# Designed miniproteins, single chains, part 63

Each design is a single chain, and the fold is of that chain. pLDDT is the mean over its residues in the fold that is shown.

## One batch from the design tools (miniprotein)

Design m2321
Fold by ESMFold2-Fast:
Structure m2321 (fold): chain A 79 residues (1-79)
Amino acid sequence: MPSEETLLLFRALALGGEVFVAERILKKDPNSELGIEELKRTVEETDRLLEEARRLRAPPWLIQRLEEIRERARELLEK
């Protein structure tokens, strides 16, 4: 159903928001164990959502957006 793409988009936006919050936490405290653990969880959730999006044959632009979110979270984990 077309609504499935909308749900994937909303989930992607939520994950992007989690990365943004974690980035702000790490900007104030680069060694925050909680911030690091939240980023690890976000990477795992983004990987799962990306796999689901590919399985559902989501549009390339949505898959690319999820990959961008995952890459940002990964870069923050590597500091």
Scores: mean pLDDT 79

Design m2322
Fold by ESMFold2-Fast:
Structure m2322 (fold): chain A 61 residues (1-61)
Amino acid sequence: TIPQYSEEEAKERFRKGIEKVIEQLKNGAKYPKDDLETLAERAKKLKDYKSAKELEEFIKK
């Protein structure tokens, strides 16, 4: 068994990363469109459709 980065730990770290990006976007931060699209696709793969939708809304602004 791999002692680092279980699938569940990787998913949790990713979710926290997405939350930070969304909070920064709400505070007026700017990110490249390609980066936001990549994060939205990753969120969809994790079935986090709410975060994916929020990221897509920032892309469409």
Scores: mean pLDDT 74

Design m2323
Fold by ESMFold2-Fast:
Structure m2323 (fold): chain A 83 residues (1-83)
Amino acid sequence: SQEEGLLEQLAELLYTYTNVSEEQAREMAEKAFEMAKAGASADEIGRWVKEELLALGASEAQAEAVGRWVKGIITTFKELLAL
């Protein structure tokens, strides 16, 4: 499904660019999609990912950049949910 494709893309993005483990990336991606389905905004989800990355030792600049990328992916997912 398109949802599964976007979930995998988000997990791979987190794993590749933040140096979190593949398991942590998948868990964060799954939680982000659950938040989106529950009605959270892309801004709220991007901010949540930024805070999680900071807690895991990412730099402020990296966490901000990745949070912004996550916002884009979640925006696309929410547009698909509206179809």
Scores: mean pLDDT 83

Design m2324
Fold by ESMFold2-Fast:
Structure m2324 (fold): chain A 56 residues (1-56)
Amino acid sequence: SMEREELRKKALEALKKAKEVHESNDDTAEAGKKGAEIGGEALGAWGRLQREESGR
């Protein structure tokens, strides 16, 4: 299940990046928009992966 493990790493990495962008940017509103888009997709993939892993 390497696909699931890769998805986990990707989701976690995207979430971390979104948080860093938000905290490091002077324009929090712009950082928030980009972070929300990246984080939303990452969380969506993460949630689906978690459901599959924990579903049994």
Scores: mean pLDDT 66

Design m2325
Fold by ESMFold2-Fast:
Structure m2325 (fold): chain A 70 residues (1-70)
Amino acid sequence: DYREKLEKAKTLEELSKLREELLEEIEPAEELFQKWLREAAKTEEPIDDVEELLRKLIEELIKILEEHEK
């Protein structure tokens, strides 16, 4: 269960591996990832919490996977 993996992930390395696993499962997830990066680059403030942003991206990827399985 990807949601359990996300909850248990405590490091950026673990989050990055989970992101890669989800991208392999969901072909269109790469486009969503690029969109997320573009939106993050538009913020007035620099991205200080990369872990939080990566967790949000992974949660969105999990939602896409769940929608495709329904």
Scores: mean pLDDT 66

Design m2326
Fold by ESMFold2-Fast:
Structure m2326 (fold): chain A 58 residues (1-58)
Amino acid sequence: SEAERAARRAEARAHREASLAALAAGGGPVGPAGAVAAEIGEKLREIGDEYLKELKEG
């Protein structure tokens, strides 16, 4: 429902604000960096899978 999508957007915004606040305070893990690391990890997994496919076909 639209209400569920709005709730998810609000939660994402709250997480972003909390991450920025922690960063400004010089604290803890960097939420944006964590998100970027996850995305890079997913892309590397896809590349690895494609490489293994080529090895099996060669």
Scores: mean pLDDT 66

Design m2327
Fold by ESMFold2-Fast:
Structure m2327 (fold): chain A 75 residues (1-75)
Amino acid sequence: SERELVSRLTAAALRRIGAEFQIRLLEERLRRLRADPAATEEEIRAVEEELERARRELEEAEREYRELKEKLEAL
């Protein structure tokens, strides 16, 4: 139904915004860790892995948003 598509589109949009925020926070954290001579390779790697997960979440949310928008526009 159109209501279901609109609801899912809104949810995907919110996930996109959340992922974008998370990416910005993680990129800043990674920058600080890389500038810190006391930071361990393990700490840096953990943040890099978390950032990669956040980027995948953004890609999934953007793909879902695009697909749902196309379905809504085809109605």
Scores: mean pLDDT 88

Design m2328
Fold by ESMFold2-Fast:
Structure m2328 (fold): chain A 84 residues (1-84)
Amino acid sequence: SEILKKIEEAKELFEKGMKIYEEEKTEESAKKALELIEKSIKLLDDVIDYLTNVTKSTGAGLKPILEFKEEAEKKKKELEEKLK
C-alpha cells in the first residue's frame, strides 16, 4: 500500500532526525533534524487527508497516526526553540 509506505517513510525520517540531534546536540544537527521532522509531518498530513477524506477509514485507524503527528509537531517546536 502506498499509504503504508508513506507511514513507514515518515517514521524513518522522524527517527533519523531525532537520532542526529540526540547524538550531536548542536545547532547544525538541530537544523538537520528539523528538516527531516518537517518532511515526516508532511507525509503524515498526506496520509491523514487520504484516510479521512478518501478511504472512509474508521476513526480507530486514524488515532495512532494523529498521535504520531502530534509527537512530531512537539519535537519540531522543541527544535525550533533551540534554533531561536
Scores: mean pLDDT 81

Design m2329
Fold by ESMFold2-Fast:
Structure m2329 (fold): chain A 55 residues (1-55)
Amino acid sequence: MLSEEEKKKLIEELLEELKKDPNNERARIALQSFLKDEDPNKEIVKKAKEFLASL
């Protein structure tokens, strides 16, 4: 299972991929699936959800 730091890094990497290619369906699905089980009050989770909502 991934550590909290590894999870943050993966979310950041998926966000960077989506910033470079907003039509990257695989990265979007992976990010959405990852965020499903995360604490919605975490800053990185809020940032990722706001970014996805802006697409």
Scores: mean pLDDT 77

Design m2330
Fold by ESMFold2-Fast:
Structure m2330 (fold): chain A 61 residues (1-61)
Amino acid sequence: DAVEQAKRMIKTALTAGVPVERAARAAFESLVAQGVPPEEAAKAVKEALKSLGLPVPELKV
């Protein structure tokens, strides 16, 4: 599940001190690099952020 994968990546980045905007961008880029369509990757990252109670930044390709 792309949403669950995005949640894990964002949590790991935040634990390492990465800002939420950067963590979200990195998760998006990682999903796209793995072959997830950009639309689905953005949706997964947004849902992951919402479920974690974090702000949702704009995601740009």
Scores: mean pLDDT 78

Design m2331
Fold by ESMFold2-Fast:
Structure m2331 (fold): chain A 76 residues (1-76)
Amino acid sequence: MLLVTVEFESGYALSIAEEEIREFGGEVLRIGKNSVVALLPAETDLEALRERLEKKTGGLVKSIRTEEVPDDYVYE
């Protein structure tokens, strides 16, 4: 699994990010003020995800951080 943290310039992007992450087969774990934390399949095309988020939010993606985690990972 991939633990992905996406930071945005604005909270307006959060609902769009949740929808797009679900379309990529991901599970949203937490929605912060300007960030989304999600678990995605290890085979996820992260470049395609970034491009989709940039297009859908009108360029509001500030950063994307990715970490490989075990399949039994629990977010705390």
Scores: mean pLDDT 81

Design m2332
Fold by ESMFold2-Fast:
Structure m2332 (fold): chain A 102 residues (1-102)
Amino acid sequence: GAEAAREGGEAAARGGAEAARLSEGEGALAGTGAAIAGIGAAQGARIAGERGDEAGAARAARGAAEAARHAAERASHPEGAEAAREGAEAAEEGARAAEAAA
């Protein structure tokens, strides 16, 4: 549950960072936003997990997934879009695992 949500947040952060690195302008800003959101979501999911709050972990991962999806849409290069999309999918999987455990 919460651990999968944490891993999903970390994946969204990596995907967002890659999208930012490979993009310019709006794509770089969206990728940076996804990286920051993913880091925050991973930390939030870890803290929620320590408290037994699976629903909180799921919400954190869902937020990271949304940011990573936005980064994929704004990416300047296909490789960056793919990295952000993979991060979003991992965060969505983590959120589903946490939702099932809630």
Scores: mean pLDDT 88

Design m2333
Fold by ESMFold2-Fast:
Structure m2333 (fold): chain A 62 residues (1-62)
Amino acid sequence: MAKEAVDKAIEARKAGNRDEARQYLLEAVKKSEELMAQGKIDEAREYLRRAAVEVLGAPELP
């Protein structure tokens, strides 16, 4: 599931392993591209938004 890649990236980031967190973030981007290819644009955007906020710590206000 797409959520697993984000969860692993968050864990790696919290552990201070920046290279591993980066790899999991790339996996999340790849899964988002698959959703876009299927016409699931809203799901792809939500997934990338969640990955950016939770993995990179970016503030996101709706």
Scores: mean pLDDT 68

Design m2334
Fold by ESMFold2-Fast:
Structure m2334 (fold): chain A 73 residues (1-73)
Amino acid sequence: SEKLEQAKQLVNKTASEIVDAADSLPPEEARKKGEELIEKLREELRKLGISEEQIEGAVEALKTVLDVALAEK
């Protein structure tokens, strides 16, 4: 439960950082930054002991957030 709560906080923080990058950076730089943020999150979730299946679900959701944020700009 505690690990899942920490994971949710990390996912939410990463999503906010992706949206901020998409808003503040040119599209190409924002995509690169977003991809870097997603890979950092992947390693942080793995360190927390989150399952690979749950990590992939979070990563796919954040890739969608990045794609939608970039499409709006």
Scores: mean pLDDT 86

Design m2335
Fold by ESMFold2-Fast:
Structure m2335 (fold): chain A 71 residues (1-71)
Amino acid sequence: MEEEILRGIVDLGIAVLEQMAKLAKKRGDEETAKFLEESIEKARQLVDEGKYEEALNLVKEAIKKLNEMEK
């Protein structure tokens, strides 16, 4: 149950990051788009390895960093 919940949360988090990366690219914000694309790639690698907790932490850190960059 815990693993299923973590997987679902991570998948949702990655989907949010993908939408934000797409929006950043449309805005010409190459720095934010690159950061998000790199974060998505790392999170997907962790998911493929079954490291859902680490993937969740990476997604949380990416969102926090994004908020700092968009000020």
Scores: mean pLDDT 79

Design m2336
Fold by ESMFold2-Fast:
Structure m2336 (fold): chain A 100 residues (1-100)
Amino acid sequence: KREELLEEALEHAKKADEALKAGNYKEAAEHLRKAAEALRELAEEVAEFPEAAASFRNAAELFERAAEAAEAGNAKEAALLQTSGLMLLIAGQVELELAE
């Protein structure tokens, strides 16, 4: 379940990046929101690891903001927010692995 949620979040983040580069902002926003949803669920699943859970929740918030920017046509802002969200997702994964 944890591995599946992480894989789902990463796959949607990748599809969002591809959609942003193609100018498909509506599609990008849909994938960003799905990545955020998977990360919120993952954060609840790993609540016993508060640092990892916080990183995943913060990543979800950044992906949600990226979706809003994409819907507004602000491709540069959407890309920066998505990159920041991806960095926090990776940090959460590392924090979870270090916590056992």
Scores: mean pLDDT 87

Design m2337
Fold by ESMFold2-Fast:
Structure m2337 (fold): chain A 70 residues (1-70)
Amino acid sequence: GVGEAVELMRQGIDAARAGNYEEAIELYRKAIEAGKDNPPVKAAALRQLADVEEKMGNLERAKELREQAE
């Protein structure tokens, strides 16, 4: 649900700030699934995932994720 998605996004942001990008990606993917029935929450999780993918050099994946968030 929404609360689970928000908590998973928070954990992902903490992991990303620590440089733990693989953990952040897993947490954001879980947040996308938990928020799937709430378009604004799902979009927020997709954008967070795109930012981490871009930091890892996965520019095309980041672009696709941002397009999914629109």
Scores: mean pLDDT 88

Design m2338
Fold by ESMFold2-Fast:
Structure m2338 (fold): chain A 57 residues (1-57)
Amino acid sequence: GEELAQKILEAFSDVPLELIVAYLEREIELAKTSKDPAIQAKIPELEAALEVLKSRL
């Protein structure tokens, strides 16, 4: 959630927040189509990070 959102903001400090949100939404949708259990296990944390980022729009 918050820790991942903060790391994303720090890594993409030069990118507009709207583009970061759009990118993460796309990544989550791709992860949901993955048959890899390790990728699917990361989805809840990615969705939690997305909600934190969206709250700052």
Scores: mean pLDDT 80

Design m2339
Fold by ESMFold2-Fast:
Structure m2339 (fold): chain A 56 residues (1-56)
Amino acid sequence: SAMAAEQAERERTIERIRAAAEKYGIPKEVVERAIELVRQGRFEEAEDLVVRGILA
């Protein structure tokens, strides 16, 4: 179903964020905020936040 596909996409994105955080040493606060944005469907903002966290 569409809802199951959306949930799977969110979970997959959260796992990618956690993996990037471990690899690049992104602060826990930034990771938690990015995950919150993903749960709200704000994928672009979450990705931007993670990238800025890596570059900072």
Scores: mean pLDDT 80

Design m2340
Fold by ESMFold2-Fast:
Structure m2340 (fold): chain A 60 residues (1-60)
Amino acid sequence: MREEVAKLRREAIAALETAAPDGREQAVKYLDEADRLIDTDPEKAVELYRKAVEIARASA
């Protein structure tokens, strides 16, 4: 679980490089929420990181 979270976080950050400005802003919000939850609710953090990746990639 912890390793999966780390991988998704790195993927989300990488996806931000190709995102359009609007998608980048929205993806960053999910990324911030996921970072806040990583220690208390890693399952929810994983879902939020996935949403960040999806939004960033969809906006590119």
Scores: mean pLDDT 78

Design m2341
Fold by ESMFold2-Fast:
Structure m2341 (fold): chain A 66 residues (1-66)
Amino acid sequence: ARKVAVVGGDSEENARSAAEKTLRELGADDVVLLVGASGEEALALAREISRRTGAEVGVVSGREPL
């Protein structure tokens, strides 16, 4: 199954850093960046992607746990 990571951060730099880690360490096929989004917004998007595509979706933060 396709793996998608939704990556949140308070800034573009934090989101990019988390995305690079997610791609290298967790083997995600795709990354969606949310800058300035809350953990709840990231979770809502992850659930929507999973429902629409059937992919395995995870949520990652570059600054703090979501």
Scores: mean pLDDT 66

Design m2342
Fold by ESMFold2-Fast:
Structure m2342 (fold): chain A 80 residues (1-80)
Amino acid sequence: TQSPSSLSYNEGDTVTLTSVASKDVTVGWSKDGKPIIGAGTTRTEGVPDRFSGSKDGLTYSLTISNVKAEDKGTYTATES
Protein backbone atom coordinates (compact mmCIF):
# COMPACT_ATOMS: atom_id res chain seq x y z
CA THR A 1 0.00 0.00 0.00
CA GLN A 2 1.26 3.49 -0.93
CA SER A 3 0.08 6.42 1.22
CA PRO A 4 1.24 9.84 0.00
CA SER A 5 0.66 12.57 2.60
CA SER A 6 1.36 16.29 2.68
CA LEU A 7 2.69 17.57 6.00
CA SER A 8 1.20 20.97 6.95
CA TYR A 9 1.28 21.18 10.75
CA ASN A 10 2.39 23.77 13.28
CA GLU A 11 5.99 23.76 14.53
CA GLY A 12 6.41 21.75 17.74
CA ASP A 13 3.57 19.31 16.93
CA THR A 14 3.96 15.52 16.81
CA VAL A 15 2.76 13.89 13.59
CA THR A 16 2.22 10.18 12.95
CA LEU A 17 1.73 8.73 9.47
CA THR A 18 0.60 5.11 9.12
CA SER A 19 0.67 2.48 6.37
CA VAL A 20 -0.54 -1.13 6.49
CA ALA A 21 1.71 -3.60 4.66
CA SER A 22 1.25 -7.04 3.17
CA LYS A 23 2.73 -9.85 5.31
CA ASP A 24 5.80 -10.38 3.10
CA VAL A 25 6.44 -6.69 2.30
CA THR A 26 8.47 -4.10 4.21
CA VAL A 27 7.55 -0.40 4.25
CA GLY A 28 10.01 2.48 3.97
CA TRP A 29 9.29 6.22 4.15
CA SER A 30 10.42 9.04 1.86
CA LYS A 31 10.11 12.84 2.04
CA ASP A 32 9.82 14.58 -1.33
CA GLY A 33 11.26 11.46 -2.99
CA LYS A 34 14.25 11.18 -0.61
CA PRO A 35 14.43 8.16 1.71
CA ILE A 36 14.22 9.02 5.43
CA ILE A 37 13.31 5.63 6.95
CA GLY A 38 14.65 2.54 5.22
CA ALA A 39 12.73 -0.67 4.75
CA GLY A 40 11.41 -1.47 8.24
CA THR A 41 12.25 1.02 10.98
CA THR A 42 15.88 2.07 10.35
CA ARG A 43 16.43 5.82 10.08
CA THR A 44 18.56 6.87 7.08
CA GLU A 45 21.99 8.31 7.96
CA GLY A 46 21.86 12.07 8.48
CA VAL A 47 18.11 12.15 9.21
CA PRO A 48 17.36 13.89 12.56
CA ASP A 49 16.34 11.70 15.52
CA ARG A 50 12.96 13.42 15.72
CA PHE A 51 12.03 11.17 12.77
CA SER A 52 11.34 7.60 13.85
CA GLY A 53 9.91 4.48 12.28
CA SER A 54 7.89 1.86 14.16
CA LYS A 55 6.15 -1.40 13.33
CA ASP A 56 3.21 -3.09 15.02
CA GLY A 57 2.23 -6.27 13.18
CA LEU A 58 1.63 -5.20 9.58
CA THR A 59 1.24 -1.52 10.53
CA TYR A 60 4.23 0.73 9.83
CA SER A 61 4.28 4.23 11.32
CA LEU A 62 6.43 7.30 10.73
CA THR A 63 6.50 9.61 13.76
CA ILE A 64 7.87 13.14 13.51
CA SER A 65 8.27 14.83 16.89
CA ASN A 66 8.91 18.55 17.42
CA VAL A 67 7.98 19.31 13.77
CA LYS A 68 9.91 22.18 12.17
CA ALA A 69 9.03 24.36 9.15
CA GLU A 70 11.70 22.47 7.15
CA ASP A 71 9.70 19.24 7.69
CA LYS A 72 6.92 20.43 5.37
CA GLY A 73 6.70 18.23 2.30
CA THR A 74 5.18 15.14 0.75
CA TYR A 75 5.69 11.94 2.74
CA THR A 76 5.28 8.62 0.95
CA ALA A 77 5.16 5.05 2.24
CA THR A 78 6.71 2.62 -0.24
CA GLU A 79 6.40 -1.19 -0.07
CA SER A 80 9.39 -3.30 -1.15
Scores: mean pLDDT 73

Design m2343
Fold by ESMFold2-Fast:
Structure m2343 (fold): chain A 80 residues (1-80)
Amino acid sequence: MSEEQRLIMEGSAYEVAGAVYYVLGDYEKAAEYYEKAGKLYLEAGDLESAKIAYEKAAEAYEKAGDKEKAAEMRAKAKEL
């Protein structure tokens, strides 16, 4: 497995974990996991997956009441 493939697989795992926490109503953890997924996808060069993950993180941070982090995640997604 290449480093790039490893990063994408780890990003996918964090994205799944984020979705699980989101469904459970733990928006803070969902946002953290989506943000971690976005960072891993960005490191792997998967800009499309990174953008989607950061957008999901922004939505989760908004639901958690963290408007500052939500704005930060939206800014990261727009740069991609």
Scores: mean pLDDT 87

Design m2344
Fold by ESMFold2-Fast:
Structure m2344 (fold): chain A 56 residues (1-56)
Amino acid sequence: SEKEELEEEIKRLEEEIEEIEKKLEKEEDPEERLELEIELGMLLIKLGVLKTILEK
């Protein structure tokens, strides 16, 4: 079902976010940190959208 697919996508996205947060804790290169911060921001926006869809 679409709801189960959304829940699985949200779970994968939360796991990806945690992975990027862990990389940011260890990363000392300013350029790499910026790329990780951009990626994290995009994933957080996507997570918010998917959670909003799931609430419908």
Scores: mean pLDDT 85

Design m2345
Fold by ESMFold2-Fast:
Structure m2345 (fold): chain A 61 residues (1-61)
Amino acid sequence: DEVERAVRVIRQEAEEYAKNGDYEKAATLYEGAADFARSQGHDELAEEMRKLAEEYREKAK
């Protein structure tokens, strides 16, 4: 629950950067969220965040 809450906050920040076209920062935030979730044993959440990071990395070109 605490991990899910932290990831939700990071996701909100990442989406705000993405809305402004800053895909590089959005990707970096999702990468951090994925690493954090994985370190806490939340493998499914980590994989979801990793996929979002890859998508934004591609958009950042």
Scores: mean pLDDT 85

Design m2346
Fold by ESMFold2-Fast:
Structure m2346 (fold): chain A 91 residues (1-91)
Amino acid sequence: MKTLSVVSVADEDGRLVASVYETVDGENVLLEKRDLGPVTSLDEVVAGTIAAAREAAAKYGADRVGGAAVFGDEVVSFTLENGVVTVSSAP
């Protein structure tokens, strides 16, 4: 089963960059970096990261994508599997 990871970090300039990795023998191999443009909220970061995960799954033929969206002190994790997104965020 092919598993990808997508990690998006919004920098201090407000730009969201998504990094797409494939896990091979326990190591994360970088496949692609995507500039998702300027973001101003956690909701934009999460939505952009989920969209990037869906596109990566289609492009690289993965049935599962683990995701993490980072915005300041907040981290939202999710899993995309068989087209279904499960978001994990503790208040």
Scores: mean pLDDT 78

Design m2347
Fold by ESMFold2-Fast:
Structure m2347 (fold): chain A 64 residues (1-64)
Amino acid sequence: TEVQRLAALHELEELLEELKKRGASEEVINRLQELMERLRAGEITPEEAGREARKLAEEAGYQV
């Protein structure tokens, strides 16, 4: 499950770059970074982190 955590972190990193390119607010960027911190600390599962990140992207107007 360390491999799963690394994969999820990589996906969140790519989403972070995508949102920054599209001009997402600092608030959205900060919330995504907090999710990555929680994932790294083991406070949230890789699957949950992915779901929450998708929710954040959708709230920012990026559906995907």
Scores: mean pLDDT 78

Design m2348
Fold by ESMFold2-Fast:
Formats: C-alpha cells, sequence, structure tokens
Structure m2348 (fold): chain A 72 residues (1-72)
C-alpha cells in the first residue's frame, strides 16, 4: 500500500514537472519520498526527497524528512 501511494505521487510529480510547475512537483515528490520511507525503500525515499529539494530547496516537508533520513 505505501509503495503504491509512492508510485502514484511520483506520477503526479512528473505531471507537474512536465507542465513547469516546479513547486507543486516538489510537493508530490516529497510526499512520494515519505511513502517510500514507510515502505522501507530508503534509496527511493532519498532520491525523491533530493529531487523535491532540487525543485524547491526550502520545501518544509522534504527538508524535515531528509534530515530524519540523514540521522539513520
Amino acid sequence: EPLKKAEEYVKKGDEYEKSGNKKQAATWYALAGVYYLEAGDFEKAREYLDKALSLDPNHPLARAIKELLDRL
């Protein structure tokens, strides 16, 4: 279930990124990262949180979850 949610949110992020809406894309990628983390896929979680931060460096959710991952 978390893995399917992550995949769904990646797709939403890709749609917003393709349309040039970087801030919205960052939000969907950050949410995908959260669900990858819940699924235990730490590599994908880091990948999508990094992608979210590349699009919106000040995204609060992406920054908070990446900081949490860096503690592990």
Scores: mean pLDDT 84

Design m2349
Fold by ESMFold2-Fast:
Structure m2349 (fold): chain A 70 residues (1-70)
Amino acid sequence: ETKKYVEEALEAVKAGNIEEARRYAEEALKLALQDGNEETAEYVSKAIEALKAGNLEEAEKYLEKALEAA
């Protein structure tokens, strides 16, 4: 489930849809924390900070790392 939301967030970033990307990333973070997946949670948290800054390039990088860790 976490991996699915990371994938959805990554697709939203590639589409330039920051609001959708942030919603999916926040759900992925919640699930990663519930599952105790600290590595995925760390990368998703960094992606969310990049999205808040409007930095889609950095958000994409961290979401790809989160996907590899999930």
Scores: mean pLDDT 84

Design m2350
Fold by ESMFold2-Fast:
Structure m2350 (fold): chain A 75 residues (1-75)
Amino acid sequence: DAEVERLVKEVEKYVEEVKRAVAENAPLSKIQELVQKLTLAGSEAVDLSTDPAVRERVIQLVLEAAELLKEAEKR
């Protein structure tokens, strides 16, 4: 499904943007915005996909972004 593939790639791009933002000490608000966008795209991909491998990959990416946000919130 082209739509699911597009959403998975979007989630992957947002995870990389979150990693970059955290590494560059971007404002917490920007990191939160990226994680929100990532979570929405990931949720849509999971809802549209019946493939367990796609669901597992998206969940893993969302959890990775959530962990990065938690680390950014520690000061």
Scores: mean pLDDT 83

Design m2351
Fold by ESMFold2-Fast:
Structure m2351 (fold): chain A 81 residues (1-81)
Amino acid sequence: MSRVDKVVLAVVHAGLQLEPTHPELAAELLARARELYARYKAGEISEEEVIQEALEFLRRARERLPDDAALARAIDIVEKV
């Protein structure tokens, strides 16, 4: 599995975990994961840019939900790739 695949899947898993409680934020996370992957496949952004943009987005989401375990796990995964 590539670093980009790990990052995109981390964002997707956070979105799926949040869907029952925070459906609007979940939709945002899933849309951003899809957008990042599409831009990467189109050659518009590098692997490093995918990691940085995902991390920035997850950190902003965590500011809204500071105690959310799914967001904390996603950030941890992205920081370790």
Scores: mean pLDDT 85

Design m2352
Fold by ESMFold2-Fast:
Structure m2352 (fold): chain A 96 residues (1-96)
Amino acid sequence: MDPRTLRMEIESTDLEEAARAGLDRFLKEHGLEIVERSAPRRLVNPRTGEEEVLITAKAKDKNGVEYTVAALARRNPEDPNKYEVTVAITELPAPP
């Protein structure tokens, strides 16, 4: 299965809330059920110096296939009420 990436713009007051909202939207759109979620991790992007939040989750589809999904949120520098969230499947399921 090809890795899927979804980029979205989320209105929020916090990086963590934006990351969670983006992850929830991705899971809902792909019919995935959350199994396990990491605590939010605050990171500093070495290229930009900006703070980012990363949340990883294990999720499964209707057939019980598990995926590792990551959501990365960053502030929009041009709009302080908007956050860019990128969600991607980072680990493909093992073949049966």
Scores: mean pLDDT 75

Design m2353
Fold by ESMFold2-Fast:
Structure m2353 (fold): chain A 62 residues (1-62)
Amino acid sequence: SAEAHAAFVLELRNLKQDNGLTNAQLAERAGVSRATVSRLERGAITLSPATQQRILDAARAA
């Protein structure tokens, strides 16, 4: 849903900032491109729930 997507983007931005991660570092940890992280952070794309969880887990494990 749009609400779930907005919550995901907000959580990702907060985790990235709180853990001092760059887009490049998060991308490497999550196994995605830096461009994908940038677009997700801006809310410009949506990904599958499984991929979203992988990215959040990577940000939390920093």
Scores: mean pLDDT 77

Design m2354
Fold by ESMFold2-Fast:
Structure m2354 (fold): chain A 58 residues (1-58)
Amino acid sequence: AALEAAKARIRELGRRLLAAGADPARVEKWVNDALAKLDEVPPEIILAELERALAAGG
């Protein structure tokens, strides 16, 4: 389902941020915050935020 796909994508984006040299504690917070926000906001908004962070070279 879309929710499970969004959770998997969020975790994958977190792993990519780590590979790009982002701080592990910041990435863990981002992933946890993004997962929590899925109960409150559409998954597409959370995914866009994570992709923007990755594109900025986190």
Scores: mean pLDDT 73

Design m2355
Fold by ESMFold2-Fast:
Structure m2355 (fold): chain A 80 residues (1-80)
Amino acid sequence: LKEAEKLLKEGGLLRNEGKFEEAIKKYEEAIKILEKEDLSDERVRELLALAYEGLSQAYRLLGKYEKAEEYEKKAKELKE
């Protein structure tokens, strides 16, 4: 999980720098790691939700609202 957490932090920093495409790549890498973990684990679900929230925000900033809404929905489903 530390590798996924590091990728999420890097994605957040890249997004803050306006490097939205690079941020998306980091969030996607984190998701690939987290999808291989036990999804019944609350910590895994929290990190996966954060990754989807990051993707949603990055796509929104790129003007890709349909993609942003898709990932926002995925993040909300994980918080249930």
Scores: mean pLDDT 84

Design m2356
Fold by ESMFold2-Fast:
Structure m2356 (fold): chain A 64 residues (1-64)
Amino acid sequence: PKLIVVGGGQTKELAEETAKKAKEELGGDEYVGVATTDSAVARAVARRLAEETGGLAGLAGGVL
């Protein structure tokens, strides 16, 4: 199953950079990076995708 990494930030650009960096650090192809500026959205997306992937999801960046 693929692992989900959620990158968070105060702006869309920061969130996208955080997601990209986290995906690269955690092994690239095994991870899907998701960028968001809302911590509640980040957790909701990570939880939803974890359910689809069998519970393998991660959060990265300053938004939890």
Scores: mean pLDDT 55

Design m2357
Fold by ESMFold2-Fast:
Structure m2357 (fold): chain A 56 residues (1-56)
Amino acid sequence: SAEELAEKALEAAKAGDLETVEEYERLGVRLAAQGDIEAARLVGEAIKEGLEEYKK
């Protein structure tokens, strides 16, 4: 589900796993392209939040 993808993206970003974060960024672009705008937004916000926590 979109929520499960967002949770996995959040955990990868919080851990500083930048390679996995990049894969989820690419997934977000594909989700948006296929019309899954809300799923793309959830993944993008999760990445942003996780990276902010990692940078603290």
Scores: mean pLDDT 84

Design m2358
Fold by ESMFold2-Fast:
Structure m2358 (fold): chain A 61 residues (1-61)
Amino acid sequence: MTKEEVIAAGAAAAKAGDSAGAAAGIRELVTHFGMSKEEAAKAIIDAGGDEAAVKAGLAAL
């Protein structure tokens, strides 16, 4: 899976209110693409992910 595909999947999950899916996207970006948690969360939000769902997912990591 590409970095862009992971960001898009995380954003789609966050947009649907799925904080666990947002957390999974953040974890993947951190572990496989060398992003910080903050960079990964920002990338998902910038791609259209709901900020509250992304923040909830980040807090659960």
Scores: mean pLDDT 85

Design m2359
Fold by ESMFold2-Fast:
Structure m2359 (fold): chain A 89 residues (1-89)
Amino acid sequence: MEELLVEFIRASGEKEDTVEATKRAIATALQFIGLAIEAEIWGDEEMLKRIKELAERYVEAVKNGDEEEIQKILDEMAELARELVARRK
């Protein structure tokens, strides 16, 4: 996870150079960090795996300049966050 997080931050910073894209990259990184912390607190190995998969997909999408995939990943992260909140009740 730690190595993947570093790669995620590097990829996000290097490929996006517009204001909107930069804001998305920062927001996405913060969301991944928040989700990873929440999953770690719950000890949910399956959730951590899903977060890692999304982070890997995000790094790949940023490297490819695939804005459609980036938007899809952001939506999936929002759904994942809602799922974690629902578990908390």
Scores: mean pLDDT 66

